# Designed miniproteins, single chains, continued (2): the designs that were tried, part 84

Each design is a single chain, and the fold is of that chain. pLDDT is the mean over its residues in the fold that is shown.

## One batch from the design tools (miniprotein)

Design m6897
Fold by ESMFold2-Fast:
Structure m6897 (fold): chain A 65 residues (1-65)
Amino acid sequence: KELIGTGLEAGEFLEKLGNAKVKVEGLESGVSGEGDGHEGGITILQAAQEAGLPVEELKVKVTEL
């Protein structure tokens, strides 16, 4: 449930990041910076959390990119 589900979901999320990575930096700063996400609107990280994705695993994958 952690690696099997995240394997597919992380892959799909990485594909979205590949196309929207330039926006991820702006959206992420709105959340991870000092905002609560509303400054950047709904962020990809926040959307992943709402979808029930393990954002911590996604962070690791993004770092490896």
Scores: mean pLDDT 48

Design m6898
Fold by ESMFold2-Fast:
Structure m6898 (fold): chain A 68 residues (1-68)
Amino acid sequence: SAEYAEILREAATLASERAKPWLLQIAEAAAAGDFERANALFQQMAEEDFEAAQDAIAAVREAAKRLA
């Protein structure tokens, strides 16, 4: 949904430089309604850069709180 994509874009502004490009790609997939691609991108990030994935999770939680 558009709302979820906004949370992901907000998360990208809060995230580390390592996680930011991943979150922006996931946000684009979510904005298009392509949640299969969004999930695949998150899994790829977790496999290639576990630290970026942890930072991304924290940023998404914080962004969701801010936009609630």
Scores: mean pLDDT 85

Design m6899
Fold by ESMFold2-Fast:
Order: C-alpha cells, then sequence, then structure tokens
Structure m6899 (fold): chain A 62 residues (1-62)
C-alpha cells in the first residue's frame, strides 16, 4: 500500500533525476501538501503537482 509519504518520497526522487533543484522540489512538495490539506484525493494532489512540475520544466527550457 502506497501511503502519501511513500508517494511523496518516490516523487521527490523522480524530480531529482529530472534535474530539479531543492527549491523547485520544495515548491512541488508544497503544492502536494496543500492539495491534501484542502481535502483533495491523492490522485488530485498528484495532478496539481504534475502541473507545477511541467511549468518549472518549461520555464527552464525557455
Amino acid sequence: MLSPQQVLDQLKSRLRGLGFSDAEIAEVEEIFREGLAQGLSLFQAVSLMTEKELKIVREREA
């Protein structure tokens, strides 16, 4: 069973592999945590995180 903590840990590891900085990872983690705090499902929180991740990647590639 994947807990929110395990999902977050795996997610942070993946972001590191993609070249994200500690600051960028912290912002993505904050979005994930905030989504869960607002009562969103794990799936919805991951979706918000992915949108933030894509924005950061696009800004770095520009």
Scores: mean pLDDT 77

Design m6900
Fold by ESMFold2-Fast:
Structure m6900 (fold): chain A 61 residues (1-61)
Amino acid sequence: MLSERLERARRELEEAQRRLDEAMEAYRRDPDSHRDTLDRAMREYLRLYAEVLRLERELRE
């Protein structure tokens, strides 16, 4: 279960990084329309990053 969770978390983190890149690009073009989207993308990325770190620690042998 933990290994499956870690693999899923890593994939979600990669997707979140892509979403963050897109949100940053959109924000640069039109900050007024995309400020909240950027905030959301950043929070999601950080949450997933923290989850990956926790799962990696949990799988230590």
Scores: mean pLDDT 81

Design m6901
Fold by ESMFold2-Fast:
Structure m6901 (fold): chain A 89 residues (1-89)
Amino acid sequence: SEEKELLLQFIALNIRLAGIEFDLRLIQRHPQAANRAQMLADLLAEAEANLRDIADLEARSTDPELIAQVQRQGARVRELLAQARALAS
């Protein structure tokens, strides 16, 4: 069903969010890493991709509770994206 597909997509987005948080912390802990610029570029690309997928799921969902959870996740991804962009400067 579409409801099951949207729930599975939401779960996948939550797993990806955990990965973004982990990668950001890893970059912050290793400021001298030789591949830091590439790690930041990869994190920025994934965060932007995650936000696009969040917007798609929000547009497709009719469940107010799921929409609220997806919006909260989007806010968290935007926070992490802002932190990553600050590190890229």
Scores: mean pLDDT 89

Design m6902
Fold by ESMFold2-Fast:
Structure m6902 (fold): chain A 58 residues (1-58)
Amino acid sequence: MGRMRAYSDLFRSQGNDSSARGVDAMIRDGIVLSDDQMRQMLTQNGFSQQQIDNILRS
């Protein structure tokens, strides 16, 4: 199942609706980010390594 959807949900859970919308747009347009690219983005937005790891393991 798409890791990109989990990223959108994670941003929404943190109240970051603008980043969640950005990820939703990427999903709609068929854009897939690498695990490294997504880890970088999530880290810059203040997510914990544990939260990021849980998504990347799925």
Scores: mean pLDDT 72

Design m6903
Fold by ESMFold2-Fast:
Structure m6903 (fold): chain A 68 residues (1-68)
Amino acid sequence: MSASEAGRRAAELLEREGGLSPEEANRVAAQVVTLAQEGRLDEAVALLVSHGVPREEAERIAREIAAA
């Protein structure tokens, strides 16, 4: 998966599970992508979970971004 695709998927989860607006979801997703690409996976997961994304899905998407 590309970082762009993983970021898009993170934004969709933030909208659906977190109830964020598209603009807010995209902003948070961009931060998640940056953290995961820097190897800061725990912080990327914590950011997603803090916005209502289930931990298992947050862990999966953070790993997918880091692997891209």
Scores: mean pLDDT 81

Design m6904
Fold by ESMFold2-Fast:
Structure m6904 (fold): chain A 76 residues (1-76)
Amino acid sequence: STTYDVELTVPAEKIDEKVRQAFAEGLSAKITPDVPSGGTAEVPNLEQYDLVKSLVLEKNLTVNILPGGQFVLSYN
């Protein structure tokens, strides 16, 4: 990507169950290894989808999925 990346942690409370379900379906299609990954890429978790979706739309934030199943937000 041509933009710089920044990792951030968001509360799981921000996630909407219905929205999370839709996000999970999309992300699951992209991740084939051990999905939860763990480690440092706790965001965006499926639990935090609602906030992540808002940030993606309003702040030009990109959701990246790393080979280890890690989830990272790229904030420009």
Scores: mean pLDDT 40

Design m6905
Fold by ESMFold2-Fast:
Parts: structure tokens; sequence; C-alpha cells
Structure m6905 (fold): chain A 69 residues (1-69)
């Protein structure tokens, strides 16, 4: 997978998580979304390190959106 494809996947996960937070999704729903995305990336052969970075970016977005409220 290219760095550009990884960046696109990260952006898609970040955008979905941000939209869920803004729509008032519960903590359980947001956690489930992040875990599902991470598991799908791992199943597709993405490394644990890269999947972890994407999960961290999603967690950072959750903190950013909640802090902006």
Amino acid sequence: MTPEQIEQLKQQVVDEVRAAVRAGASREEILGLIMRQVNQLLDQGISNETAGRIAQAAADVVREELAAQ
C-alpha cells in the first residue's frame, strides 16, 4: 500500500469519526466505529503500527471535537 493510500484511509476514518461525534454518537458507538475500522485495516494486511497511527488520529479528532464544545 502506498503512503498516499494510507493517508486517504486515515482521512476517511477521521472524517467518519468526526461526523459521528458531531451527530451526537455515544462513546460506545464511537469506540465501536474506531475498533471496526482498525480490525478491517489489520484484516487487509495493514501493519499494527500503521493501524495504530490511524486509530490515534481518530482518537485525536474525538478529543478535538469534544474540546471545541
Scores: mean pLDDT 80

Design m6906
Fold by ESMFold2-Fast:
Structure m6906 (fold): chain A 71 residues (1-71)
Amino acid sequence: MSDEGQRRALELLLTRHLSNAEIAALIPGVTARDVAIARATMGMAPLDGAPAPAPDEAVARRVLARLSELR
């Protein structure tokens, strides 16, 4: 992965301008729940006052890897 791709993936994952479902729609094979878990693993507070899902480093790694492959 390029440094730019990794940076863009992290920025996109941690943005508050996109919902979990909107980010999941950008990535084949990733669900809104996977995005929520990845965000919680990175320390991001839940967007809509919902309880945070349990962190999972494997899910976060998979989501970030897929996001870094976009453009």
Scores: mean pLDDT 73

Design m6907
Fold by ESMFold2-Fast:
Structure m6907 (fold): chain A 78 residues (1-78)
Amino acid sequence: SELQEAAAKLLAGDPSVTAADVELVFTNLLDVYETGGETERRLAQHEIRRILAARPDALALLPPELAAKVRELLALEP
């Protein structure tokens, strides 16, 4: 799927990653965080941290509103 392909590119640090790929992946992870239970929230936080470890500049490719939500989520302790 497009989401799986975008996530794989981000985790691989692939330079062909587009802003649309980043937005697709982070929009999905934020939705999982906002609508899920405690387990889903922890998994979403973990996956966001893994992606940002592989691609630290990914937040710069997000709309400001989404980047702010990701930063807020990452400020929370596990």
Scores: mean pLDDT 81

Design m6908
Fold by ESMFold2-Fast:
Structure m6908 (fold): chain A 66 residues (1-66)
Amino acid sequence: MIDRITASASASTDQIAQTLARRGYSLSSQDRQQIAAAIAQARATGQTQRLLLTLQGQPLLLTITP
């Protein structure tokens, strides 16, 4: 089953990383970069961003709302 997490673009990369850590996920530098880019894109465009991440071999759908 794909895990699904929604976060606000007003959240920092560190806040989202902390939320994922509480769910047992560890983020690589590349994962953190992808999250930061999606936050920036959501803020710049006002559009919802969706990221499919593979964390420790597990798929996770992260939705970032502006």
Scores: mean pLDDT 83

Design m6909
Fold by ESMFold2-Fast:
Structure m6909 (fold): chain A 60 residues (1-60)
Amino acid sequence: EYSPEFKERAVEALEQAIRERGDIKAVAADFGVSVGTLANWLIDRDVEEGLEDIRQALSR
């Protein structure tokens, strides 16, 4: 079982790698997880952040 802090750090590193066109496989290796596991964590976080962005936009 992975801690929430570990997942957050891994997803942050993955997001930066995607933004900077870095090596996603290297990020997965650095955190000791599969690319699929890392991608699933990113998707879960991205969905949550997307919902917050929509909520904030509607409050304008």
Scores: mean pLDDT 72

Design m6910
Fold by ESMFold2-Fast:
Parts: structure tokens; C-alpha cells; sequence
Structure m6910 (fold): chain A 99 residues (1-99)
């Protein structure tokens, strides 16, 4: 059902957000807070992704870009489907590396 798919997507996003938060907090503890610029935020997202897995780095950067684009353009539904696929791909990479 659509409700079961939405619940799965919400759980997957929450799992990725928890992983990104943990990795980000560890980087901040070691290196300090990144500057408040867009360039610094994208560089930080790449570093957080690399901390999960080198292959996740470009996906985490793309996730941040899509979230920002959706907020600016109001095209959140178009961004939502791409975000779901990126989240699933990030989880697949992390889970395969842990196996």
C-alpha cells in the first residue's frame, strides 16, 4: 500500500539522517564547526559522506543539493522521489560495507 511505502521511506530517511548526524558530530568534535557559506556546507556534506563510505560521498552532497533546491524552487515533490532513491542507495552502500 502507499501508506506502507511512505512509512518505509520515512524510516529509511530517519536512519540515513541519524548516520549523517553521528558522522557530522564526530567531524565537528575533531575539526570544529564549518563556516556558514554554501561552499563550506557542500564540502562538509562530502566529508560526512566519506566518513560513512567513500562511495556515499557524492550521494550525500547530491542529497543536500536536492533538499536546498526543493526549498528554494518549491518543487519539493520532484525532489522527494530523487531523495527517496538517494537515501535507498546510501543505505545499500553502508549495509553492504558492514556485511
Amino acid sequence: SMAAEEERNRRNLAEVEALLRAAGEELIAREGLPPGTEEAALAFARRVGEALHPRAAPLVVRLLELQREGAVTGREEEARERIVRLVEEILRIVREAAA
Scores: mean pLDDT 83

Design m6911
Fold by ESMFold2-Fast:
Structure m6911 (fold): chain A 81 residues (1-81)
Amino acid sequence: SSLLEEMKRKQRERLAQQLAATDPAEFLARQTQEAAEVERRLAEVERLPDLSPSVQRQIEFAREMLEVRREWLREQEAQLA
């Protein structure tokens, strides 16, 4: 949806602004660690039986936002290589 695309764009903008205001290597390492932690937590929740439709939608949204973060991180790492 257009709203989801707007939220994804805003997440990328916030990450770029934070990167510009900090030590790039330290920031990217921290974001990579946090993304891995989110992935681990989502994988744990996804293994639970009988998840409600509301929780399933929250997981889907969190997965989409995590994918945006991971794509952005890969782009930054490629630029530093």
Scores: mean pLDDT 86

Design m6912
Fold by ESMFold2-Fast:
Parts: C-alpha cells; sequence; structure tokens
Structure m6912 (fold): chain A 85 residues (1-85)
C-alpha cells in the first residue's frame, strides 16, 4: 500500500539522521575518520536508491522525503570533502 511505502521512506530518513548524529558524536570525540564517513556515504547511496524506487512506486507520495535524504547525503559529502582538505 502507499502507506507502507511512505512508512518505509520515513524509516530511511530517520536512519540517515541517526547516521549523521553518529558522525557528529565521533567528530566531537576526535575519532572521526575518512573511512567512516565513506562507509556512511555508501549506506546513504543505497538508501537513496531504495527511496527513489519507493517514490516511483508511490506515484511521488515520498518526494519530500527523497529531497530530505538527498540533502542529508549532501551534508555527509561536504563533511568528507572537509576532512580530505
Amino acid sequence: SKRELVSRAIGLVLRAIGLLLDLELLRRKGELTVEKVREVLRELDKDLEELRELNKQSGGATESLLKQLEKLREEVRRLLAELEA
């Protein structure tokens, strides 16, 4: 059902928020590594592909959630670029 697709999409966005909070905690402890940020980016890329498929299956009902996940991925990408500089 569309409701189940939307619920799954919400779960993907919440998971992404949790991953970003984990990276922030590691940064605060001085334990953040380029390897860990790359690992999180790979997970976000997989979740983003799933959410794109959910958006197609739901007829666009998850479009706002897809935009949120894309923004969260961009924040992690920016963090990686800052660490590699």
Scores: mean pLDDT 90

Design m6913
Fold by ESMFold2-Fast:
Structure m6913 (fold): chain A 80 residues (1-80)
Amino acid sequence: MSHDEKVEELIKRLEELVKQMEEALKKGDIKALVEKAVEFQKVLIEIEDLEEKYGKPKKELQEKLEKLRERAKELIEKAD
């Protein structure tokens, strides 16, 4: 598997986690939101480790990653 392919798989997982966080927030399930936010952070750490080992992924993937980070942050801030 190429480095970019692995990052793309992890980004798809982040997209799934964001959807789950959005659903948890709509239901007022703060516990589920926090649990999914923790999983999101674990995936981000895995991506960071891959970037350190293999270098930056494609610009397109970097842009998707930044959008997902911002969205997760917005969802967490709305829970306060």
Scores: mean pLDDT 82

Design m6914
Fold by ESMFold2-Fast:
Structure m6914 (fold): chain A 69 residues (1-69)
Amino acid sequence: SQSQQVIDQYNSQIDTLQSQQDLYNRQRLQAFRNGDSVSYSNALQRINQVTQQIGDTISNLNQQLNDIS
């Protein structure tokens, strides 16, 4: 169905973003262990950006599903 194709596409995008979030969270934890405040702050900024992108992607998915339902 059109809805399933849209869901599959957006789920792939969300999976990619979640993988990036996991990577940045690991970098944040490593920076914390090393006492690297600069790398820690950079990782937090990237986590915040990816979190917003996930939210935007979910919002866009919901709009697309409403348009084709």
Scores: mean pLDDT 86

Design m6915
Fold by ESMFold2-Fast:
Structure m6915 (fold): chain A 60 residues (1-60)
Amino acid sequence: GGPEEGALAAAGALARGEATAEAASQWGKYVSDGDAEKGRAAVEAGGGPAAAERVYQAAS
């Protein structure tokens, strides 16, 4: 886990249509600010709870 693995998971979700471009962008913004929990909430809003959990777990 780590920020790069979370970013790859978010990009993968976007590529598969599981999350919006805005959700993936917000993940990157919040993680760079040190707030992975807000990043997770943004992916949940734009990709649903399953996508958010996968991205969050990859970052951990």
Scores: mean pLDDT 79

Design m6916
Fold by ESMFold2-Fast:
Structure m6916 (fold): chain A 78 residues (1-78)
Amino acid sequence: DREEYARILRRAAELYETGDPFDRGVAEIALAVGIVSAKNRGDEETAELLDKALQEGVNASTPEEAARAFRRAAEELE
């Protein structure tokens, strides 16, 4: 369900916006689990989208930039 992966992305955005390193780690783990889940279901397109969003978030200069990347990916899944 693409809605499930969109939910993971929106939660990751919220967690990054707290600025707490622990919350950021939780978001990264949730996205990594989402990527593996999508791959195991044969949904390569969703897995690639989640992986790209994770990379953009980790490499973002600010929490707000990371959150924007995650929300953009969530919109693309809908």
Scores: mean pLDDT 86

Design m6917
Fold by ESMFold2-Fast:
Structure m6917 (fold): chain A 100 residues (1-100)
Amino acid sequence: MEELSLKEGIKKVEEAIKKAEEAAKAGKGMKKEEFEEKMKKLGEEAVEAAELFIEEGKYEEAVEYLYLAHRLGADEERLEEVYAKLPKEYQEELKKRLEE
């Protein structure tokens, strides 16, 4: 996959997450179910991005994307599958970050 396209997708996901968190806090314009569906979709995209980063050996980026996917409520089994592909040092870093 193209690195430039991946980098743009990353930025889009991060911006969408921030915008969605702000919208949720404001209680404006979106039903809870519609919000949850959109967040799940973004979480799935974040998991796919993380897996791609792992394949490229970009583990720091993979940790960031798995953290975002956890925050978005992505499928736990899928998260655990991709998490297991990380080197132990990055698994420990992600776990610490999730406990904060």
Scores: mean pLDDT 72

Design m6918
Fold by ESMFold2-Fast:
Structure m6918 (fold): chain A 65 residues (1-65)
Amino acid sequence: EKKKLEQQAASLYTAASINRAGAEASRLLAEKSSPEMSEKFLEDAKGNEETAKINLEKAKELEEK
């Protein structure tokens, strides 16, 4: 039980890290893109940041149980 929650939390931390890297990559692409494409990449970055935040919150919740 306890070990399963720790493993699930670890997986969520890993997922959050990947989502953060994706957001960073999208922001870098936005800087080098046309104004029209830049807006889309910034929206993708925001989406990845929000998903990372949710995954981090879930991971902390599992660890505190």
Scores: mean pLDDT 81

Design m6919
Fold by ESMFold2-Fast:
Structure m6919 (fold): chain A 76 residues (1-76)
Amino acid sequence: GLATLTVEGKVSEREAQGIGKAAVDMAGLSEEQAQAIADALRNGGKAVVEGVDLGGANAVAGLARMAGAKAEVKPE
């Protein structure tokens, strides 16, 4: 199924880059969507991505939370 992924907060540059890479590799997001997530987390902002694979969304959310950010996965 699909889900809406929300990430919010500030993490280190290394963690933001790693979460962005995981968004491509684990959630199948475009490089543009992954960059938006990484930029939000680098700058203490918020990113919302719709239509994400539920398993991939949960994986990315888990990584964001472990890095100290907030993350939410809402099944569609």
Scores: mean pLDDT 86

Design m6920
Fold by ESMFold2-Fast:
Structure m6920 (fold): chain A 79 residues (1-79)
Amino acid sequence: SELELRVERAREGLALVRRGVEERDPELVYEGLLLLTFGQDVSQEERQELVSLIENEDFEAALARAEELYERVREAAAA
């Protein structure tokens, strides 16, 4: 189903962010955040904030935001 595919994509996105944080790779973190935000109602302001975290290499904050985005997708799929 569409919701199952969205959760699967978000799971892959979170895994990429976690790997990027472990490897200190901002490109990998960026790829993961793109997957996590795909198909979600994410504001332009929130997207700019995520880009800023990556540009500043704030890996810990980026991981925290990725986990929040993943939980948001899971909750939406469970409803």
Scores: mean pLDDT 80

Design m6921
Fold by ESMFold2-Fast:
Structure m6921 (fold): chain A 75 residues (1-75)
Amino acid sequence: GPPRTVTAVVIADQELTDEQSEEIGRVALAQQALLEAGRISEREAMQRLVDKLRELGVDARLEEVPASEDAPPPD
C-alpha cells in the first residue's frame, strides 16, 4: 500500500532516575521481543512504554506525528 502512516513517539521532558530507567529498560526489552516476533505493533510497544513511565510518576505521553509526503513505491 502507499506509505501513509503515523509515527508514534514517546515524549518525556525530564531525566529518568536509575529506578525508572531500570523499569523502562525491562519493559522495553519485553516489548522489543514481542515486536521482533510480530506479536505487537510499534505503536502498541510505544504505548506500553508511556503507560509504564506514567506508573513510575513520569509525565509522559504518546504523540502521533504524520508521515512526510513520500512518493509511492514503484511496482
Scores: mean pLDDT 69

Design m6922
Fold by ESMFold2-Fast:
Parts: C-alpha cells; sequence; structure tokens
Structure m6922 (fold): chain A 90 residues (1-90)
C-alpha cells in the first residue's frame, strides 16, 4: 500500500530515529538487505514498540505519518492475534 518513495522514507526514518534501539535497527537493515518490504519491517517491530514510540515515529514521518500509523496498527493487531493463537493452541 506504500509507494516506493514512501517505503524509502519510512525505512530511512526508522534507521535514523533515536527511538529505536541499535538491535532493532540491525534487524531492519537485515530484512531490507534481503529484499524485505516496509510491511516485513512493521511485522518485525510489532509488539516491540510502545504506543508513544509509534506515535513519535508517525510524527517524524510528517505527511505520511497517518498512513504509517494506520498500517502499523493493522500489522501489530494481526501479529498479536497470531501470537495469541500460538500460545492458546500450542
Amino acid sequence: SFTPGEEELIISTLLSSPLLPDTLKQQIESVVSQGGTVDDVLELLAGKLSPKQIVELARELGDIGEKFLRRFIEVDVAKGVEDLKAAVFA
């Protein structure tokens, strides 16, 4: 759902943001170097960021911040449901 230019902006913002620990930045770099998309990166970050950190990242993205926030929430909820199913039916 992101354009190539929006994906590039999101990835560069995440990699330069002081809000993300170096360990998460290294994991993002690994995903991107293997041809991963923004959706793959959001799935990696799902459940690992506080609501405040997510809002601050959306704010850093400016004009695409609302689109980023909406997509992140969708991915985060989907990941949470998958993790809950795995825990209950393990």
Scores: mean pLDDT 81

Design m6923
Fold by ESMFold2-Fast:
Structure m6923 (fold): chain A 65 residues (1-65)
Amino acid sequence: MTVEEALAEARLFSGEQRVVRGLEAAVAGDRATGLALLREELAIAEQKNAENAIAYIRELMGLVE
């Protein structure tokens, strides 16, 4: 999966605005902003022990890195 494919899927299915914004920044070439937004969402997911969300966000961060 490419960052562009992940963005298309996030726009249709995730409903998570911070994830969408992070992927949009990464596609636009602002990788640092993209990672910062994904890290913020990861921190929230980790505080909630949302295992599926943690795994999903970590996968997206790997695509952006």
Scores: mean pLDDT 78

Design m6924
Fold by ESMFold2-Fast:
Structure m6924 (fold): chain A 57 residues (1-57)
Amino acid sequence: DEAVARLRERWEAGELTGHDLYVASRSADPAVRALARELLARLGPRGQAEAHLPPMP
């Protein structure tokens, strides 16, 4: 999956933020959602804070 490969590449390059992962966790692609959840967990409290930057509905 191109989207999954791109997400992983950006993560390895250090270009991916917690907000980017939050958006990816809401993707229509289940593989993208799974990877985003895994990476958000790896960011810990910092990633959680960035994921909540946009208001929750």
Scores: mean pLDDT 69

Design m6925
Fold by ESMFold2-Fast:
Structure m6925 (fold): chain A 76 residues (1-76)
Amino acid sequence: PQDLRDRFDKAKENGLKSVDEIVDIMKQIAQDSQRGSVHKIITDGILGITKQLLDYAKSVGHPSVPQIEQVVQTLE
């Protein structure tokens, strides 16, 4: 969908070039959430955004699909 492509282009300007760093940060937040140090609302919000990014990445064949899938798995 065009709206998701627009979101992806904006994300590229704001750091999608450093996908590995973003994935590492999200993994840390997920670990902290499992230990009760991060509020569930924050974790749920990140999961929602990550799933939207995954759907977009799959639709355009983005090479970061496996890394994004791993973040979703960690947050679930």
Scores: mean pLDDT 63

Design m6926
Fold by ESMFold2-Fast:
Structure m6926 (fold): chain A 75 residues (1-75)
Amino acid sequence: MEATAEKVEPTGPGAARVTMSNGVVVGVAALDARHLLLEDLATGARGVGRVQPDGTARATVAGVTLTVPASAAGL
C-alpha cells in the first residue's frame, strides 16, 4: 500500500507535520542532507526515507510506503 502527502504544516526548522492521502498523520524531520525520519503520530511507528532526485522522500512505516516532499524537512 502507498500514500502521498496531502497537507504539510511546518513545526520548526527541518520539521513538519504531514497529512497523508490514507488519513495517517506523520511527523517528518531531517536526519541529514539525504535522509528524513517519518513517525506515525498515532502509533509511534517510524521509518527512514532517502531523498530522491525528484525532491521526494519515500519511507516504509508499519508496512505502508509513504511519499513526502523533502521540502517538508527543509531539504
Scores: mean pLDDT 82

Design m6927
Fold by ESMFold2-Fast:
Structure m6927 (fold): chain A 100 residues (1-100)
Amino acid sequence: HMATEEEIKALEKRIEENKDASPLEQGKLYYELGVAYYRAGKPDEAIKYFEKAVELFKGLDPELEANALFLLSFLYRVKGEFEKADKYHKEAVKLYRSLL
């Protein structure tokens, strides 16, 4: 719970051990790593790992892709990059609407 640094190290080790895992499983690990870095107050690292998760989810799981894009939108807004935040938000909404 409180062990964000330990959580990051454990997730990085799991990613290294699971290089041959499916793109969806790898994407989920990168998504969790992005969340852990955000909780650690490291938004630039969180963005990097959410971008990796989006690429791994692309064309395979539109719900997971949309969730990662919403988090990218949020983080870019936190950084003051409003145009990029809006772009990712619109992309996520479009994916979510395709599921309805």
Scores: mean pLDDT 85

Design m6928
Fold by ESMFold2-Fast:
Structure m6928 (fold): chain A 85 residues (1-85)
Amino acid sequence: EPPQDTEENRKRIIEVYKKRNKLSEEAAEAVYRFHRALVDGAPPEELEALRREILELVPEMSENEIEAMERLLEAHRRAAEEAAR
């Protein structure tokens, strides 16, 4: 079960979907893959690549939306580092 922090970030990304009702299938799939990679414990570099792909598909994405994705990446990176201790 995902932690509350992950749920909050997921809700923020879903709100982006609602605001950007014009997201292409590719953009929506890229965001979904980003979430899946986070849950599956993918390395930060892979998460960054997926985030970049989303930004390329949705260049008009707001700074708040980009920052939310970056915070999600950082939170999962920290969780992975603590789990490795």
Scores: mean pLDDT 62

Design m6929
Fold by ESMFold2-Fast:
Structure m6929 (fold): chain A 107 residues (1-107)
Amino acid sequence: DLAEKFLKAKTPEEYAEVVREYSRWRREKMRRLGLTRDDQLLLMDYEVALVRIEEGDTSAEPVARQLEAELLARHPDKADELRAYIDEVRQLIKARIELKKKGKTFK
């Protein structure tokens, strides 16, 4: 749903609202998963690696795999919930890069 909202954003105001929704969703999800600040930094590095892959830097693929493995290893009791979160993050990154490719960047 958030990925579709990013792709459908037509104005800077619409884009800003989707960014606010994403920030609220991410904050709530991190709280529910009980992620530490170190885990959150690892997720940021993971998102950077995903952006690099979507932009054509295949050298980021082993980095992304390593970061996913590290996150799951830290929280084996939450593996299913983390996998669901990771899948949603992948969809959001793809949607944002697709929007950028269409020349729609709102800052």
Scores: mean pLDDT 77

Design m6930
Fold by ESMFold2-Fast:
Structure m6930 (fold): chain A 61 residues (1-61)
Amino acid sequence: EEIEQRLRDLEATKAGLEVGLAWAREMQAAGDPRAPEYIASLERMLARVDEEIERLRKELQ
């Protein structure tokens, strides 16, 4: 149950990061010099979240 709740929380976090990434890409299109750093940061966070989601899914299966 706790692992299942953690998995749901991570899926929600991933969705939020994807929205943030879309926003950061809009900043890049507008020429914001900080946008590449935000994109790189969000992509690293997404990779870590995806790794944890897969780890937890394997524990449940």
Scores: mean pLDDT 82

Design m6931
Fold by ESMFold2-Fast:
Structure m6931 (fold): chain A 97 residues (1-97)
Amino acid sequence: MISDEEIDESMDEIELAVLKSVSASSSDDHINASIDAWEAELLAQVKDNPEAQAVVKKIAALEKQAFDAARKGDDEKTKELLKEIKKLRKQLKELIA
């Protein structure tokens, strides 16, 4: 269901570059507040679906971890976290469809 491996690698590099750029230009408080706002909005929308709520919370936690890893210069860990976030976002869409 995902694109060719080469396209996936290109997308991961673009996402890594974007995340590193945001981490360099934004404070931790601003990044965390944005993630918390997204989590709160989605949790309100899926309040009657406990499985979707669990996935939303996992995505929010992993996004915070990805920004932390990017700030530490751990590109491999950041890409690993971004791949897991993509998987969970796909799962979330299936749960709220």
Scores: mean pLDDT 76

Design m6932
Fold by ESMFold2-Fast:
Structure m6932 (fold): chain A 68 residues (1-68)
Amino acid sequence: VQLSVEQRRAQLVAMARNLVTRFGESPEDVVAFVETILSSDPSFSEAEKAAAVAEVRAAVAEVMRQLA
């Protein structure tokens, strides 16, 4: 299966949204979880990790804004 870094990043964003919306996880815990996954994945460059974390943070913040 050809999952690009962009596709895996999109999956992480979707997972983070679901953890907040469906499972009631805190935004901070979800971001920390994604950071932990990315820190142990050598296939992501530092720039790609930073971009993925930033996108997850933005998506989670948007979800929290929408739920407020």
Scores: mean pLDDT 78

Design m6933
Fold by ESMFold2-Fast:
Structure m6933 (fold): chain A 54 residues (1-54)
Amino acid sequence: SPTFNTVTTHLQELGAANPEDFANAAVGLIEALGLPESLAIPIAMVFFDAEQLR
């Protein structure tokens, strides 16, 4: 998916250790809820920020 690759690349540039996990979670949520693909990066950033607080 172009959206998956875009999110994965963005998270890699931010230094995420597991960018594909966040990208899969964000894309999966978008597909499950019928959200616009423009929300993929914002949703992935929420997951990334939450992981930094662990």
Scores: mean pLDDT 79

